# Ledger of designs, part 31: designed miniproteins, single chains, continued (3)

Each design is a single chain, and the fold is of that chain. pLDDT is the mean over its residues in the fold that is shown.

## One batch from the design tools (miniprotein)

Design m9062
Fold by ESMFold2-Fast:
Parts: sequence; C-alpha cells; structure tokens
Structure m9062 (fold): chain A 58 residues (1-58)
Amino acid sequence: MVEKIASALETMFADRKSVTRAQAYAFVKKYFSDFDEASLDAALARLEAEGKLTVLPD
C-alpha cells in the first residue's frame, strides 16, 4: 500500500513538488477505497526523504 500511495502522490503533485497532509489525505481517500493513515504517513515520509515531495504544515 505505501508504494502505491507514494507513486500516486508523486504523479499527482509532480509539478508542485509540495503537498499538505490534508491535501494528500483527501486525494488518497478519493482514489483508494481502503487505506490506513500509517501507510499515508509512511508514503509522505518516504517521498520527502527521497527529495521528491515537500510536506507542508496545514
């Protein structure tokens, strides 16, 4: 799940290279019928660690 969420977020926000947690949550909730917030948080942490996305405070 983490890999799928990370890939989707990277694709969706490729041009902005930044996202808030609320924006990421809304996107994932819309396109993934079942997910846990831990997987979302892990995906965001991974993308930020790889320099692919910056997570902004809400």
Scores: mean pLDDT 77

Design m9063
Fold by ESMFold2-Fast:
Structure m9063 (fold): chain A 57 residues (1-57)
Amino acid sequence: SQEDFDRLLAALNARGTGEWDEEVRKAVREIQKRLGLPDDGVPDRDTLAAIQEIASK
């Protein structure tokens, strides 16, 4: 889980908030759903902040 979050955080930081492949979008949606955020697969500011908090653990 931690390794997946580290990878996802790195990918999101590298690309900003834009287009990504289907694997990244699916992972973002799963994280958003688990955190009670809108699960649209688009990493907005709240999603990025939440992922970073999880990755820090």
Scores: mean pLDDT 63

Design m9064
Fold by ESMFold2-Fast:
Structure m9064 (fold): chain A 74 residues (1-74)
Amino acid sequence: VEDELKELEERRKELFDQSINLAVQEIKAAVDLVTGGREDAPATIADLGAQINKVDAEIKEVEKRIEELRKELG
């Protein structure tokens, strides 16, 4: 179970990095929207938001499993 905990902690780190990357893209798209550089910016922001929500849901699921394993380990 300790090895499983380490694997889940690495998975959480990967998902967190993915979430940060998506947030940076969303900020860039928002800047493009306000500067008038992109006509598709609202659609891009909506898609990125949906992807961020999906990654956040996966992070929560992994964090819940980590908490359960930590409780089992003491």
Scores: mean pLDDT 77

Design m9065
Fold by ESMFold2-Fast:
Structure m9065 (fold): chain A 67 residues (1-67)
Amino acid sequence: SSAEADLLGQATILILEMKKQGKSNEEIIKKLQEKLKLSKKEAKDLVKTIDAVVANGRAERARQAAA
């Protein structure tokens, strides 16, 4: 439980930092596998989840700014 939460936190930080650096999702997935020993499926699923959260946050802010 705590180990899973810690891993998720580390993965989230890594994903966001690599996105700031302009890295592709493919490069992020490889880095997650190398650094955090995630499977390809786990890394892909996590990147998709973070992408959805970021996109939803941007869309919500845009709607509020337009209203």
Scores: mean pLDDT 78

Design m9066
Fold by ESMFold2-Fast:
Structure m9066 (fold): chain A 63 residues (1-63)
Amino acid sequence: DVAEAIAAAAELGLTPQEARVLRLWVKSGGKATDEQIAKELGISKSTAARYRKRALDRLEAAR
């Protein structure tokens, strides 16, 4: 199901890392902070914030 979610996100032009950030954010009901996502994935807070913004921008553009 993680692979399915990543594959679906790729249809929106998301990278695998951007898809993972989006998945964690969605799993939290939109409550996960960039710091929490960064810690979970072993990336910087600024990178997590950038990937989340890109993923959400792609979702909005697809509507």
Scores: mean pLDDT 74

Design m9067
Fold by ESMFold2-Fast:
Structure m9067 (fold): chain A 75 residues (1-75)
Amino acid sequence: MFKLDGPAEAAEALERLIQEMREAGHAEEADLWDETAQRATEISKNNGEVSDAEKEATLEALRRAAAARAAFLAA
């Protein structure tokens, strides 16, 4: 079986960044990123209904979002 850890790990990392954004007063932006994290979780649960290419694209988007948010919070 191939690992499905990537989507879950990316979603967890993004969720932590979202919590930090809310604490910093950026709740509206945090809500937007939360939708992306929820989508990745849905894809992980519904593997049979979503193509591997779409799963990879979502993982990449989550990684980019997490990196961008980390940079934003560090600035």
Scores: mean pLDDT 62

Design m9068
Fold by ESMFold2-Fast:
Structure m9068 (fold): chain A 66 residues (1-66)
Amino acid sequence: SEVEEKLAEFEKLLAEFVALVAPDHPEVPEHVATMLAGLRAMPEEEQLEFLEKAIPILREEIAEIK
């Protein structure tokens, strides 16, 4: 599924981003898990729309930090 592929990519990028900006905050993984659960509860079309917008932004943010 395209949604599953994009969700996996987003989860990977989000983990990398968190490691760069908030490595010392133990509560951040819980907040990330809550956000991902909320995203997965959305209709597939809304998930795709969000992921198509969020993935490029997250890649850019990571690139700017590195």
Scores: mean pLDDT 78

Design m9069
Fold by ESMFold2-Fast:
Structure m9069 (fold): chain A 61 residues (1-61)
Amino acid sequence: MSVEEQAREIIREGLLRARELEEQGKHEEADKVVREMLTRVHSLLSSEQATALVQEVVAEL
């Protein structure tokens, strides 16, 4: 799996988990999940690549 494919899966998993937490009313936990996901993605990709990929995955969900 490429670095971009790994980052894409991290983003998808993070966003879906955050959505489930938001639906349960766990807004602070959802926010923490998103921040942790973004930190991981930015460790794998440049800031510009990470931003573009997050926007792409959000559009798919």
Scores: mean pLDDT 83

Design m9070
Fold by ESMFold2-Fast:
Structure m9070 (fold): chain A 92 residues (1-92)
Amino acid sequence: NREKGLLLAYLAGLEYAIGDYLIDEEGKITEGIGRKLRGIGLLLDAIRKYKVPEEEAQEAFDRGYAEGKELIRTEGLDAALRRIEEVRKQIE
């Protein structure tokens, strides 16, 4: 399902944004790297398993990344973590 693949790419961007925040603002290097690696895996799954065109997957990732950064900036880390949970429920 292409829609699920696009949601995975979007979720990948959210995970990556949280990873950057954990590294840059919290100094939680191991946890942050783990989040970024999960994001990369989700993006690859969107392209390889769900056959989302690379350009569209990258656009969805970039949107997830931007929205994740904005959520952390305006509402904090817990709001971004809740967004991840909401998106995961849409995929399942």
Scores: mean pLDDT 89

Design m9071
Fold by ESMFold2-Fast:
Structure m9071 (fold): chain A 102 residues (1-102)
Amino acid sequence: DPVEKAREEAERLLREFVEELRRLAATKPRGPPLEVAVTVEVYDKNGNVVVRLEERLTLPLSREQLAEIVREIIERNREKFEELRKNGKANFRFGVTELPEK
């Protein structure tokens, strides 16, 4: 089942991304807590979203530190994402959105 496999892959990637966020956050000085939503979307070859997953978490980071960490994760995984794209199996989009603290 292509959609089921895409979901499993998206769940794995979301888990890995969140784990890396938490790991890198632990290396930074503690800032005020930020509520964030991490989103992964999987697109078919026609550009249609076939899977969308979201995980919400609290990180003890400033907005500037969060932006720096997200950039670092994207840079480290750029080759991996490019390989997945070139292999035509799935296109992935990652998003990190700040949520209202209240």
Scores: mean pLDDT 73

Design m9072
Fold by ESMFold2-Fast:
Structure m9072 (fold): chain A 70 residues (1-70)
Amino acid sequence: AVEEARRHLEEALRVGRDAGGRAGAAGALKSLEQGDIETAIRAVEEGLRLSRDPREREHLERALRALREA
């Protein structure tokens, strides 16, 4: 679950063009490096709230689902 979430977050950063969504993905990756799944979930939720890029949103949604299964 965590490894799958990381892949989706990395993909969001690769394709994303929205600053808010990219910040959310980067924040979530940092939180996962620290083992803080709860903070990672909040970072993804914030990224989804801010992002206006549909491809970025799709990857953030997949990351959120993977994190909730962690």
Scores: mean pLDDT 83

Design m9073
Fold by ESMFold2-Fast:
Structure m9073 (fold): chain A 67 residues (1-67)
Amino acid sequence: SSLEEMRRVYEELRRAGGAAEVVRRHAERAGVPLEPLSDAEIEQAARLMLAAVEAGIKGTDEEVVLT
């Protein structure tokens, strides 16, 4: 469930280009408060999350299977 949720987040954020509005809406549904964060901080966090999810997906489907 958690990995599937992260995959959905990745897909939605990638399509939106990491827009702060989309991140805020998603985070609220996930129960993560973003109130004190600026748009720049949210975008930076989104980029880090997208990179982490992409690495996780690739590792699960390719690198982990290889080892």
Scores: mean pLDDT 63

Design m9074
Fold by ESMFold2-Fast:
Structure m9074 (fold): chain A 94 residues (1-94)
Amino acid sequence: SELAATLRALADILEAAGYTDAAAQLRALADQIAAETDPLRAAQLFLQGLQIAEDAMIAAKSDAPDKVAALREAVMAVVYAHRATLERAYRLAS
């Protein structure tokens, strides 16, 4: 699943940055998505994962604002690499 792979890539970045709880939540959602047969439900779970990543980034800005730029750049690189998957998920969930 491309959705699950995208969330796992984001989880790896967050875990490396010390956001282990957010990373664990993204991996749990990725496992749910991999087992999900309804594409709309899979898209909804994926968007939930993106919100968890965004919330972790907002928390990071409060804790270490000088470091968050590098973390955001790494997250945006994954988002850009998986942009077709993101567009499909947003279209399904809309």
Scores: mean pLDDT 80

Design m9075
Fold by ESMFold2-Fast:
Structure m9075 (fold): chain A 58 residues (1-58)
Amino acid sequence: GTSTPDSPILVYTPEQIAEMEAQLPPMLRAVEEANDVEIEVTYDPERGEYLITVRPRP
């Protein structure tokens, strides 16, 4: 349809996702180096958001 969807939930567009993915690696590496941790980012399609898991480096 051509109607503007009236949605109460923000859904990331492919363009927004691509922009976030471009910024995530340098951000994650900076945090990893500063805290000696490993960061894993996984996109959750059911929630429409990224899940970030932080754990200590071996």
Scores: mean pLDDT 65

Design m9076
Fold by ESMFold2-Fast:
Structure m9076 (fold): chain A 71 residues (1-71)
Amino acid sequence: SPVERLKQRILEDPRFTEEEKQEAIKLLEENRDKSVLEQMQILSQHFVDKGKYTLAQRINAIAAEVRAELE
């Protein structure tokens, strides 16, 4: 599943702390009723709202790569 691929990439990315990984996974699970693109937009915006712009950019890069895998 694309969402499982996103979770795996976040969990394997050393740029995220364990707390940030758990936060990201929880947010994706809470929004599982939405499209993959909407879930990624929500996740990216969440990190922007927390002032973590570098992580938001990384999430956007992961989203673009996963989107390419779906096409």
Scores: mean pLDDT 82

Design m9077
Fold by ESMFold2-Fast:
Structure m9077 (fold): chain A 61 residues (1-61)
Amino acid sequence: MSPVEKAEEILKRLEELGADQDTLDDARHLVEEAKKSKDEAWQQKLADGLESLLESVEEAL
């Protein structure tokens, strides 16, 4: 799985969990940055940021 695909899957999971609008906006911004980047290492860091965001949302439920 590519970092971009992982980022998109995390965004979908956040939407399914009913994350608040600010969280979804932040997640969408990270996904778009990952898609725009040509640097795989930077794409991975953005995906890792999304995983941290998802973990925070899951802990709040």
Scores: mean pLDDT 81

Design m9078
Fold by ESMFold2-Fast:
Structure m9078 (fold): chain A 99 residues (1-99)
Amino acid sequence: MEKLIVEVESVESAEEALERIREEKPKIAIIIVSGPRGSTEDPSPETQEAVRRLIREAKERGIEVVLLSANANEELVKKIAEEEGVYYAKSLREALNYK
């Protein structure tokens, strides 16, 4: 599989995303970060750490990571991407064009 899209709004959804990455072994994982229940609220600190862990686990498997925000604070998600050394996409279209 070339690209896998996963959505993360909670620690549980991050764990589900990791299991999909392990099973499907994509070349690129596109991680869409949302606030709780798809709200415009910031993801909890626990969810933010789960996203960081998901990024690190994917990178350790040789998988490239693209991070983007849906309904979450874009600056917060962008900061996570910059600190973890992964690409931040401004839209799903941009993420899908990542090579």
Scores: mean pLDDT 82

Design m9079
Fold by ESMFold2-Fast:
Structure m9079 (fold): chain A 67 residues (1-67)
Amino acid sequence: LTPEQRALLQKLVLEEALRHPEGGELYLHMQPVIDGKATAEEVLADPRLSPAARARAREIVARVRAA
């Protein structure tokens, strides 16, 4: 991800955390991707991520990559 895509990812997962209880889980799991320490695919494959958070993560990551 570019720095601009990481900034967009940070914004989108923070907005999810503020609007939905499940968004807090997604926000925490995406921090390594935002910091450039992990890939989005590693987070999406993480068994600790709930199915609902994983589905939402796929949508957000697709939007960020399209930007």
Scores: mean pLDDT 78

Design m9080
Fold by ESMFold2-Fast:
Structure m9080 (fold): chain A 108 residues (1-108)
Amino acid sequence: MSPVKKKALAIIDKLIKEEKDPKVKQALEILRVVVESIKHEEVLEKLLEILEVLSKIKDPELRLEVLERVLDIFGSLPKDLTPEEAAEYVVKQLDELLEEARKLLKEA
């Protein structure tokens, strides 16, 4: 397992253990399964940045919104993309979400 994947899974496991909202906890458990399936390091690195921002969000409703958007990115992948094109698409979508999440965190 890559060091980045190991770090991402460790953060998710900590967030699951500390989470009180059952919907957020379920979304985190689904994300953990998704992360275990990821092969591209660039996608894992972008997810790690999102997880670090997510860990700073205290509002469970906002945490759920960010998590659902992450899961939607992976769930809405066009099936005709090559693995490389799929990774580029995911990185771009996650980067846009990361900028938006950082802005929301700054306003809170």
Scores: mean pLDDT 82

Design m9081
Fold by ESMFold2-Fast:
Structure m9081 (fold): chain A 87 residues (1-87)
Amino acid sequence: SEEEKLLEELVEKLRELGLPEGLIRQIRTQALEMREGANRGVSREQLEQWVEIVGEQVRDLTGDEELAERVRELLLEFVDKVMELAE
């Protein structure tokens, strides 16, 4: 499905950033939950706040603010694309 393609594209981009596989799996799980939230009517603003929380977790785990910002950008892109499919 298109939603599965978006998730796999996100995972590939996270690997390109050099994230550890364990962290990629954790982010993938959170992205799946964000997708379910979007499909159930959670607002973009609430999903954006969730993305910020994930970014903070990446920063805290890696100590890399630039990497955390790149992860937030990728998750926001993912959320926007999922929401376009839901309309």
Scores: mean pLDDT 85

Design m9082
Fold by ESMFold2-Fast:
Structure m9082 (fold): chain A 94 residues (1-94)
Amino acid sequence: MTKEERIELAKKAIEYADKAVEAPKSGNSTEAARYIADAVEALAKAMGKPATPAEIVEQTLLELSKQGFDTYKIAKMAYKVIKEKAEELLKELE
């Protein structure tokens, strides 16, 4: 993977994370789960690490939501970590 591809993936991870926290604050947002899953996969690829497929991450978040866990709170916690790590990576690559 090229440096340019890694930069694009890191920016994409930030984009997806931002969209996840804009999802409804109801705690049962399917959109929040999808965006966090996409952000995690993009960030892992940008870091050159094995990525859990977005579909598996999304399914896990939706199952947690069905069990009474607040998906929006999980998305907000993930957002903070993803954005911090992606911004660190962008500074390192630039």
Scores: mean pLDDT 72

Design m9083
Fold by ESMFold2-Fast:
Structure m9083 (fold): chain A 79 residues (1-79)
Amino acid sequence: MEKLVEETEKEVEKLLKEALEKGGKSYAKNVITGYSSALMLLLSSDLPPSIRKEVVSKVKEVIGRKAAEFLGDESFLLP
């Protein structure tokens, strides 16, 4: 759990920094939205039901927090 959360946080930070450099906030918002959608679909397909809710919840929290931090958009913190 902890290692997956840390790796996700680093990947999201890297993606946001690269996207901001290439196309600014609007582009970065689109990139992180697509990444989040794809990752949620992957986790929902590959994880056993018993741990799916906890893993998905932690990953969503990390993505939303980093997106809000880098883009200043609090809407990413909402469900």
Scores: mean pLDDT 73

Design m9084
Fold by ESMFold2-Fast:
Structure m9084 (fold): chain A 95 residues (1-95)
Amino acid sequence: PLPQELLDLLSKARFYDLQGLYYASQGNYDKAIEYYEEAIKYLEEAAEKFPEYRSDLLLQISVLYYRISRLYEKQGNLEKAEEYRKLSEEYRKLS
C-alpha cells in the first residue's frame, strides 16, 4: 500500500499533468509547460520524501521533461528544447 502523503502528492502531480496535456492538445504550449513544471515539482517532492518509490517517480519526471522539450521545439526555442531533452535523459538514467 502507498502512504497517504505519497498518494496526495501523486494526485496533485496527476492533476497538473492532465492540465498540461489538455493545454498542449489545444496548442497553448506556454500554459502546458507551466502545468508540466508544477507536476514535476510534486513528483520531485514525492521522490525526496519516499526514496523507496524514487525509481518510478524519476521515470515519470523524465517523461514530463521530454514533453516540455517537445513543446519548446514546436515553439522554435531550440536552446530550451535541448536543455529539457538532457534533463529527460538524466532522469531516465537515474530511474
Scores: mean pLDDT 91

Design m9085
Fold by ESMFold2-Fast:
Structure m9085 (fold): chain A 70 residues (1-70)
Amino acid sequence: DEAAEAAKQRWEFLLSLPEEDAIELFRVGAKFLKENNLKAFEDYLETVLGLEEVKRVDVPGSSIKVYRRK
């Protein structure tokens, strides 16, 4: 299942981050959820963490994006 594999890859990516980067990503993610500000969160991923989107899998009611370092 593409969706399950993409979700697993996202989880493994999060686990592979240095602790400080993972903590900051969760803090920014929590702020995004509270403010519903997807644009600021995506800008953070791309400009601060230097990530690029390499895969998107559409699932019913949502989509799963997979990122990697540039």
Scores: mean pLDDT 64

Design m9086
Fold by ESMFold2-Fast:
Structure m9086 (fold): chain A 78 residues (1-78)
Amino acid sequence: SPAEEGIEKARRAKTSEEALRYAEKAIEASGQTGIGREVGIGLARISAGVGKVAKDPKFGAEMAAKVAENTKKGKTNI
């Protein structure tokens, strides 16, 4: 599905900016709306930012992809 494709592209991203772009596209393609969508996007942004600060783009990309996957499943809590 477009959401699953976006999640895979986010996970394989080489930069925080690329990971976030694909994670946001995956969340949008998932059909999630309202507060769940907004929380998902916010967490994806935080995940990408943490990866950038830690100088670990792979970690940031994997976390952003996981946030998109959890948002697709309707999971908005830890």
Scores: mean pLDDT 79

Design m9087
Fold by ESMFold2-Fast:
Structure m9087 (fold): chain A 112 residues (1-112)
Amino acid sequence: SGKEANKYAAEAAGYAAIGAEKSGKKEGGLRASMGAGVAAVGAASGSASNDGKGGGESAYKGGENAAKAAKEGGDKKGYEAAKKAAKAGKAASKGDAEEAKKKAEEAKKAAE
């Protein structure tokens, strides 16, 4: 369902934020955390409104922005987690809860 897919996109965004924290106080880590926040807000909105497409698209864009920021800041864990969060958001935009869940689990492992 759109709500379930966006729940997993929100979890993936949370793991992206954890990955960004591990970069410390680097500028890239701060921007990656901001991108993960945008992804989490998009996914939560999609879940709450049952707008799985809109929420998932917002989560995807936030995840991509987080990945770019982490890469520029040299944060490998934040980059890998954010890339998986973006993929979870893209799956959520298509209503694919199974793929969104899988990408959230991959984001968790990348953040660890």
Scores: mean pLDDT 71

Design m9088
Fold by ESMFold2-Fast:
Structure m9088 (fold): chain A 104 residues (1-104)
Amino acid sequence: SELRQQLDQAAQDLAIRSHEAMGKVWEKQGKYELAAEHYERAGELAERAGDHLSAARSYNNAGKSYEKAGKYDLAKAYYDRSAALGADVDPALAAQSAANAAAV
């Protein structure tokens, strides 16, 4: 059913946005590892949905949060993934994520 596909897609979009919002809440509280886990989950959901733009943004935020948590290997991995997914959809974000990966 087309309606079922639309509802499933809306539910996925809501889940992505909810994890992005939770990531932001934990960031504001200085709980960077917890923020990173939510941004990571948002990125994974967006990537599975084929939403490379949302995936790149969420993975970049996961990278920033892991960097603030002192988890530099994880930060680099998520910055690299953000850059790869962002290359065709947001070249400015991709360049920023690649530069951040090189800096950690």
Scores: mean pLDDT 91

Design m9089
Fold by ESMFold2-Fast:
Structure m9089 (fold): chain A 73 residues (1-73)
Amino acid sequence: SMAKERADQEGMEKARRIAEEQGALEREGKATPVQRASGGIARLVLEDMEAERERAAARKKAEQERQRALAEK
């Protein structure tokens, strides 16, 4: 579904921004221990998800092209 795909995209962008902001706060010495832990985990997860997402995007593109061809018949 397009709604799920868009939600996944927005979720990843939000997580990336949160990780960057928490990392910046940690460098400034303003982050709480919970924020530091959450930022570190989010950053590691995002790195793994970005690699996986690129591979998944190729499959989704092929599937969307197939679905468009079928819908136009």
Scores: mean pLDDT 70

Design m9090
Fold by ESMFold2-Fast:
Structure m9090 (fold): chain A 70 residues (1-70)
Amino acid sequence: MTVTTETVVKIDAPATGGEAELLVEALRAAGAAAGAEVEVSYTKAPIRIIDGQPVDEPVPITVKATFTKE
């Protein structure tokens, strides 16, 4: 039997993305501990540029993890 679990987390965070990276590592560690195949990705919204300058605003980050076992 193949079991697939998909988890999606949306983070409204600064462009540095440190929190998203920690979440990615935590999800990978959980999958490895369970003996599951783990596929994790994250997507960062592009920073808006106005008059050649980047806008200083939070950049949304979406983290998606898929765990597959057997």
Scores: mean pLDDT 67

Design m9091
Fold by ESMFold2-Fast:
Structure m9091 (fold): chain A 86 residues (1-86)
Amino acid sequence: SALEEARRLLREAAERATALAPTSREEAARLAGETNRRVALLLGLSEETAREIGELTLEGALTGTVDPERLARLSEALRAALAAAL
């Protein structure tokens, strides 16, 4: 299922990010962004929305700050997609 594949991607990315984070914060952040983009696509979100989710994840991981309106909008899209996938 899409949820099982998403869970596998998140787990594999978390393991890789944990190994990378002590030596490459930027590389770990990029991996997080790419992983969330792929998960969004697996859940049926559009390429545009998935790209925005990846970008928001990368920005948050690197800066600790994200646009609250973008976060709210993208979180709602992910919540709806997860509900539809369950």
Scores: mean pLDDT 81

Design m9092
Fold by ESMFold2-Fast:
Structure m9092 (fold): chain A 59 residues (1-59)
Amino acid sequence: MLDVEKAIEIVKEYIKEGKKPEFIDNPKSEEEWINHLIAIKLDEGVSLEEILKSLEETL
């Protein structure tokens, strides 16, 4: 599993800035992989707030 704390920080920043990650076809770093997974969840209809809640429940 990816670094959940880092994923939480990334999701919180997107919520704060009112932005969304772009889909990454071939993630090379952990940060790119986290953004790729967030983009997939958003495409599936999951909100950033729902992603954040799920990540916080994993801690």
Scores: mean pLDDT 76

Design m9093
Fold by ESMFold2-Fast:
Structure m9093 (fold): chain A 68 residues (1-68)
Amino acid sequence: KEAEVQALVKKLKELADKMTEAVDNKDDATVAELGKQMQATSQQLAKLLGMSVTEALAKIHGTEIPRA
């Protein structure tokens, strides 16, 4: 479980780095594609942690977001 969580966190960091590069290059198509991949990876991480996607993202970014 921990190894799987760590692999997903690493993947999210790699996607975030690519997203920053795509934003700097104003590559809207790549930004949209990377956004979808980050969302899917965040959902997978949330499932492994038994958390909502919002909680998983808050943990990664250090921000707590209240539920609707």
Scores: mean pLDDT 71

Design m9094
Fold by ESMFold2-Fast:
Structure m9094 (fold): chain A 83 residues (1-83)
Amino acid sequence: SPMDKIDAIVDEMQALVDRAEANLDTLSVAELQAVRDELQGLYAQLKKLADESGNTREAARKLTVAGIMIAAIDFELRVKERK
């Protein structure tokens, strides 16, 4: 179903965030930017699937969670860039 695909992408995004957060001390700015860019690509796929699902409340909640994941990485990027 479209929701199964949405859940799989959200799980992939969470795994990327978890790996980045576990390795913040060793990741370069460029490596963290690459993670952010990959998350943005996955978010675009999520948005398309949400549109195809009829913009359900559940799909909208998953987009919100995905946006929070991107915001968390953007925060860590800003912290690294200002050191």
Scores: mean pLDDT 87

Design m9095
Fold by ESMFold2-Fast:
Structure m9095 (fold): chain A 88 residues (1-88)
Amino acid sequence: GSLYEQLKKWADEALKEGDYERALRIYEQIAKLVGKDDPEVQLGLGEVYYKMGKKEEAIKWYETALKNADKASPEVKKRAEELYKKVK
């Protein structure tokens, strides 16, 4: 598979394991490869920052995900809206 697909899988595994430091680093690597316009990557970064207690950074990423979510899917948009509402 592509490096993007492998990194996305590792990021999801790290987030599920509660290894937020690792998840953050992997999402940052994905952002460098595909640009910061992937709404699922943006949503993932927001969730990691929120769980780390970095509320301002989480808000930034959720707002960015919302801006791009309408190009992805209704489900991604719904998740971004729910997470943004929770964080503010």
Scores: mean pLDDT 79

Design m9096
Fold by ESMFold2-Fast:
Structure m9096 (fold): chain A 66 residues (1-66)
Amino acid sequence: MEERIREALVAQGFDEKDAEISARAALRIANGEDPEKVREEAKKQGASDEAISAALVIGRTLAEKA
């Protein structure tokens, strides 16, 4: 799943670093981690605001289907 999210983000124009951080963040949110904590950690890792926003949407969508 993480690799699929990463590929989707790269296809949207995010660089590999942003895509990797955001794919991991999305999975952490999908697994029930606190979105605010995940967001702050992604920011510390240097992810863009756009990539973090995409991760929050993807993670929330995956959590609703679990």
Scores: mean pLDDT 79

Design m9097
Fold by ESMFold2-Fast:
Structure m9097 (fold): chain A 82 residues (1-82)
Amino acid sequence: GPAAGAGYVLALTAEENKDDNVSEEGRKAAVEGFKEKLSKEKDKSEIEKGIEYVEKAYEVSKGKGLKELAKELLKLGKEHLK
């Protein structure tokens, strides 16, 4: 589900944490990886929910790098899973 993709983004963020300046390419790669994880879901509505979470996290994390993207993805996932 969408929460599984958040784990992937966190893993990428942990790797990028070695670099002081995370590139926009890093954020795009994380978003693509999250969407790839979501594409393995059998339920199209779960894919749609995951895409919404990713888009919201991407917007909120603009200019903040991959770490903030991962944080927002976890936040949105937890909010929507309540």
Scores: mean pLDDT 61

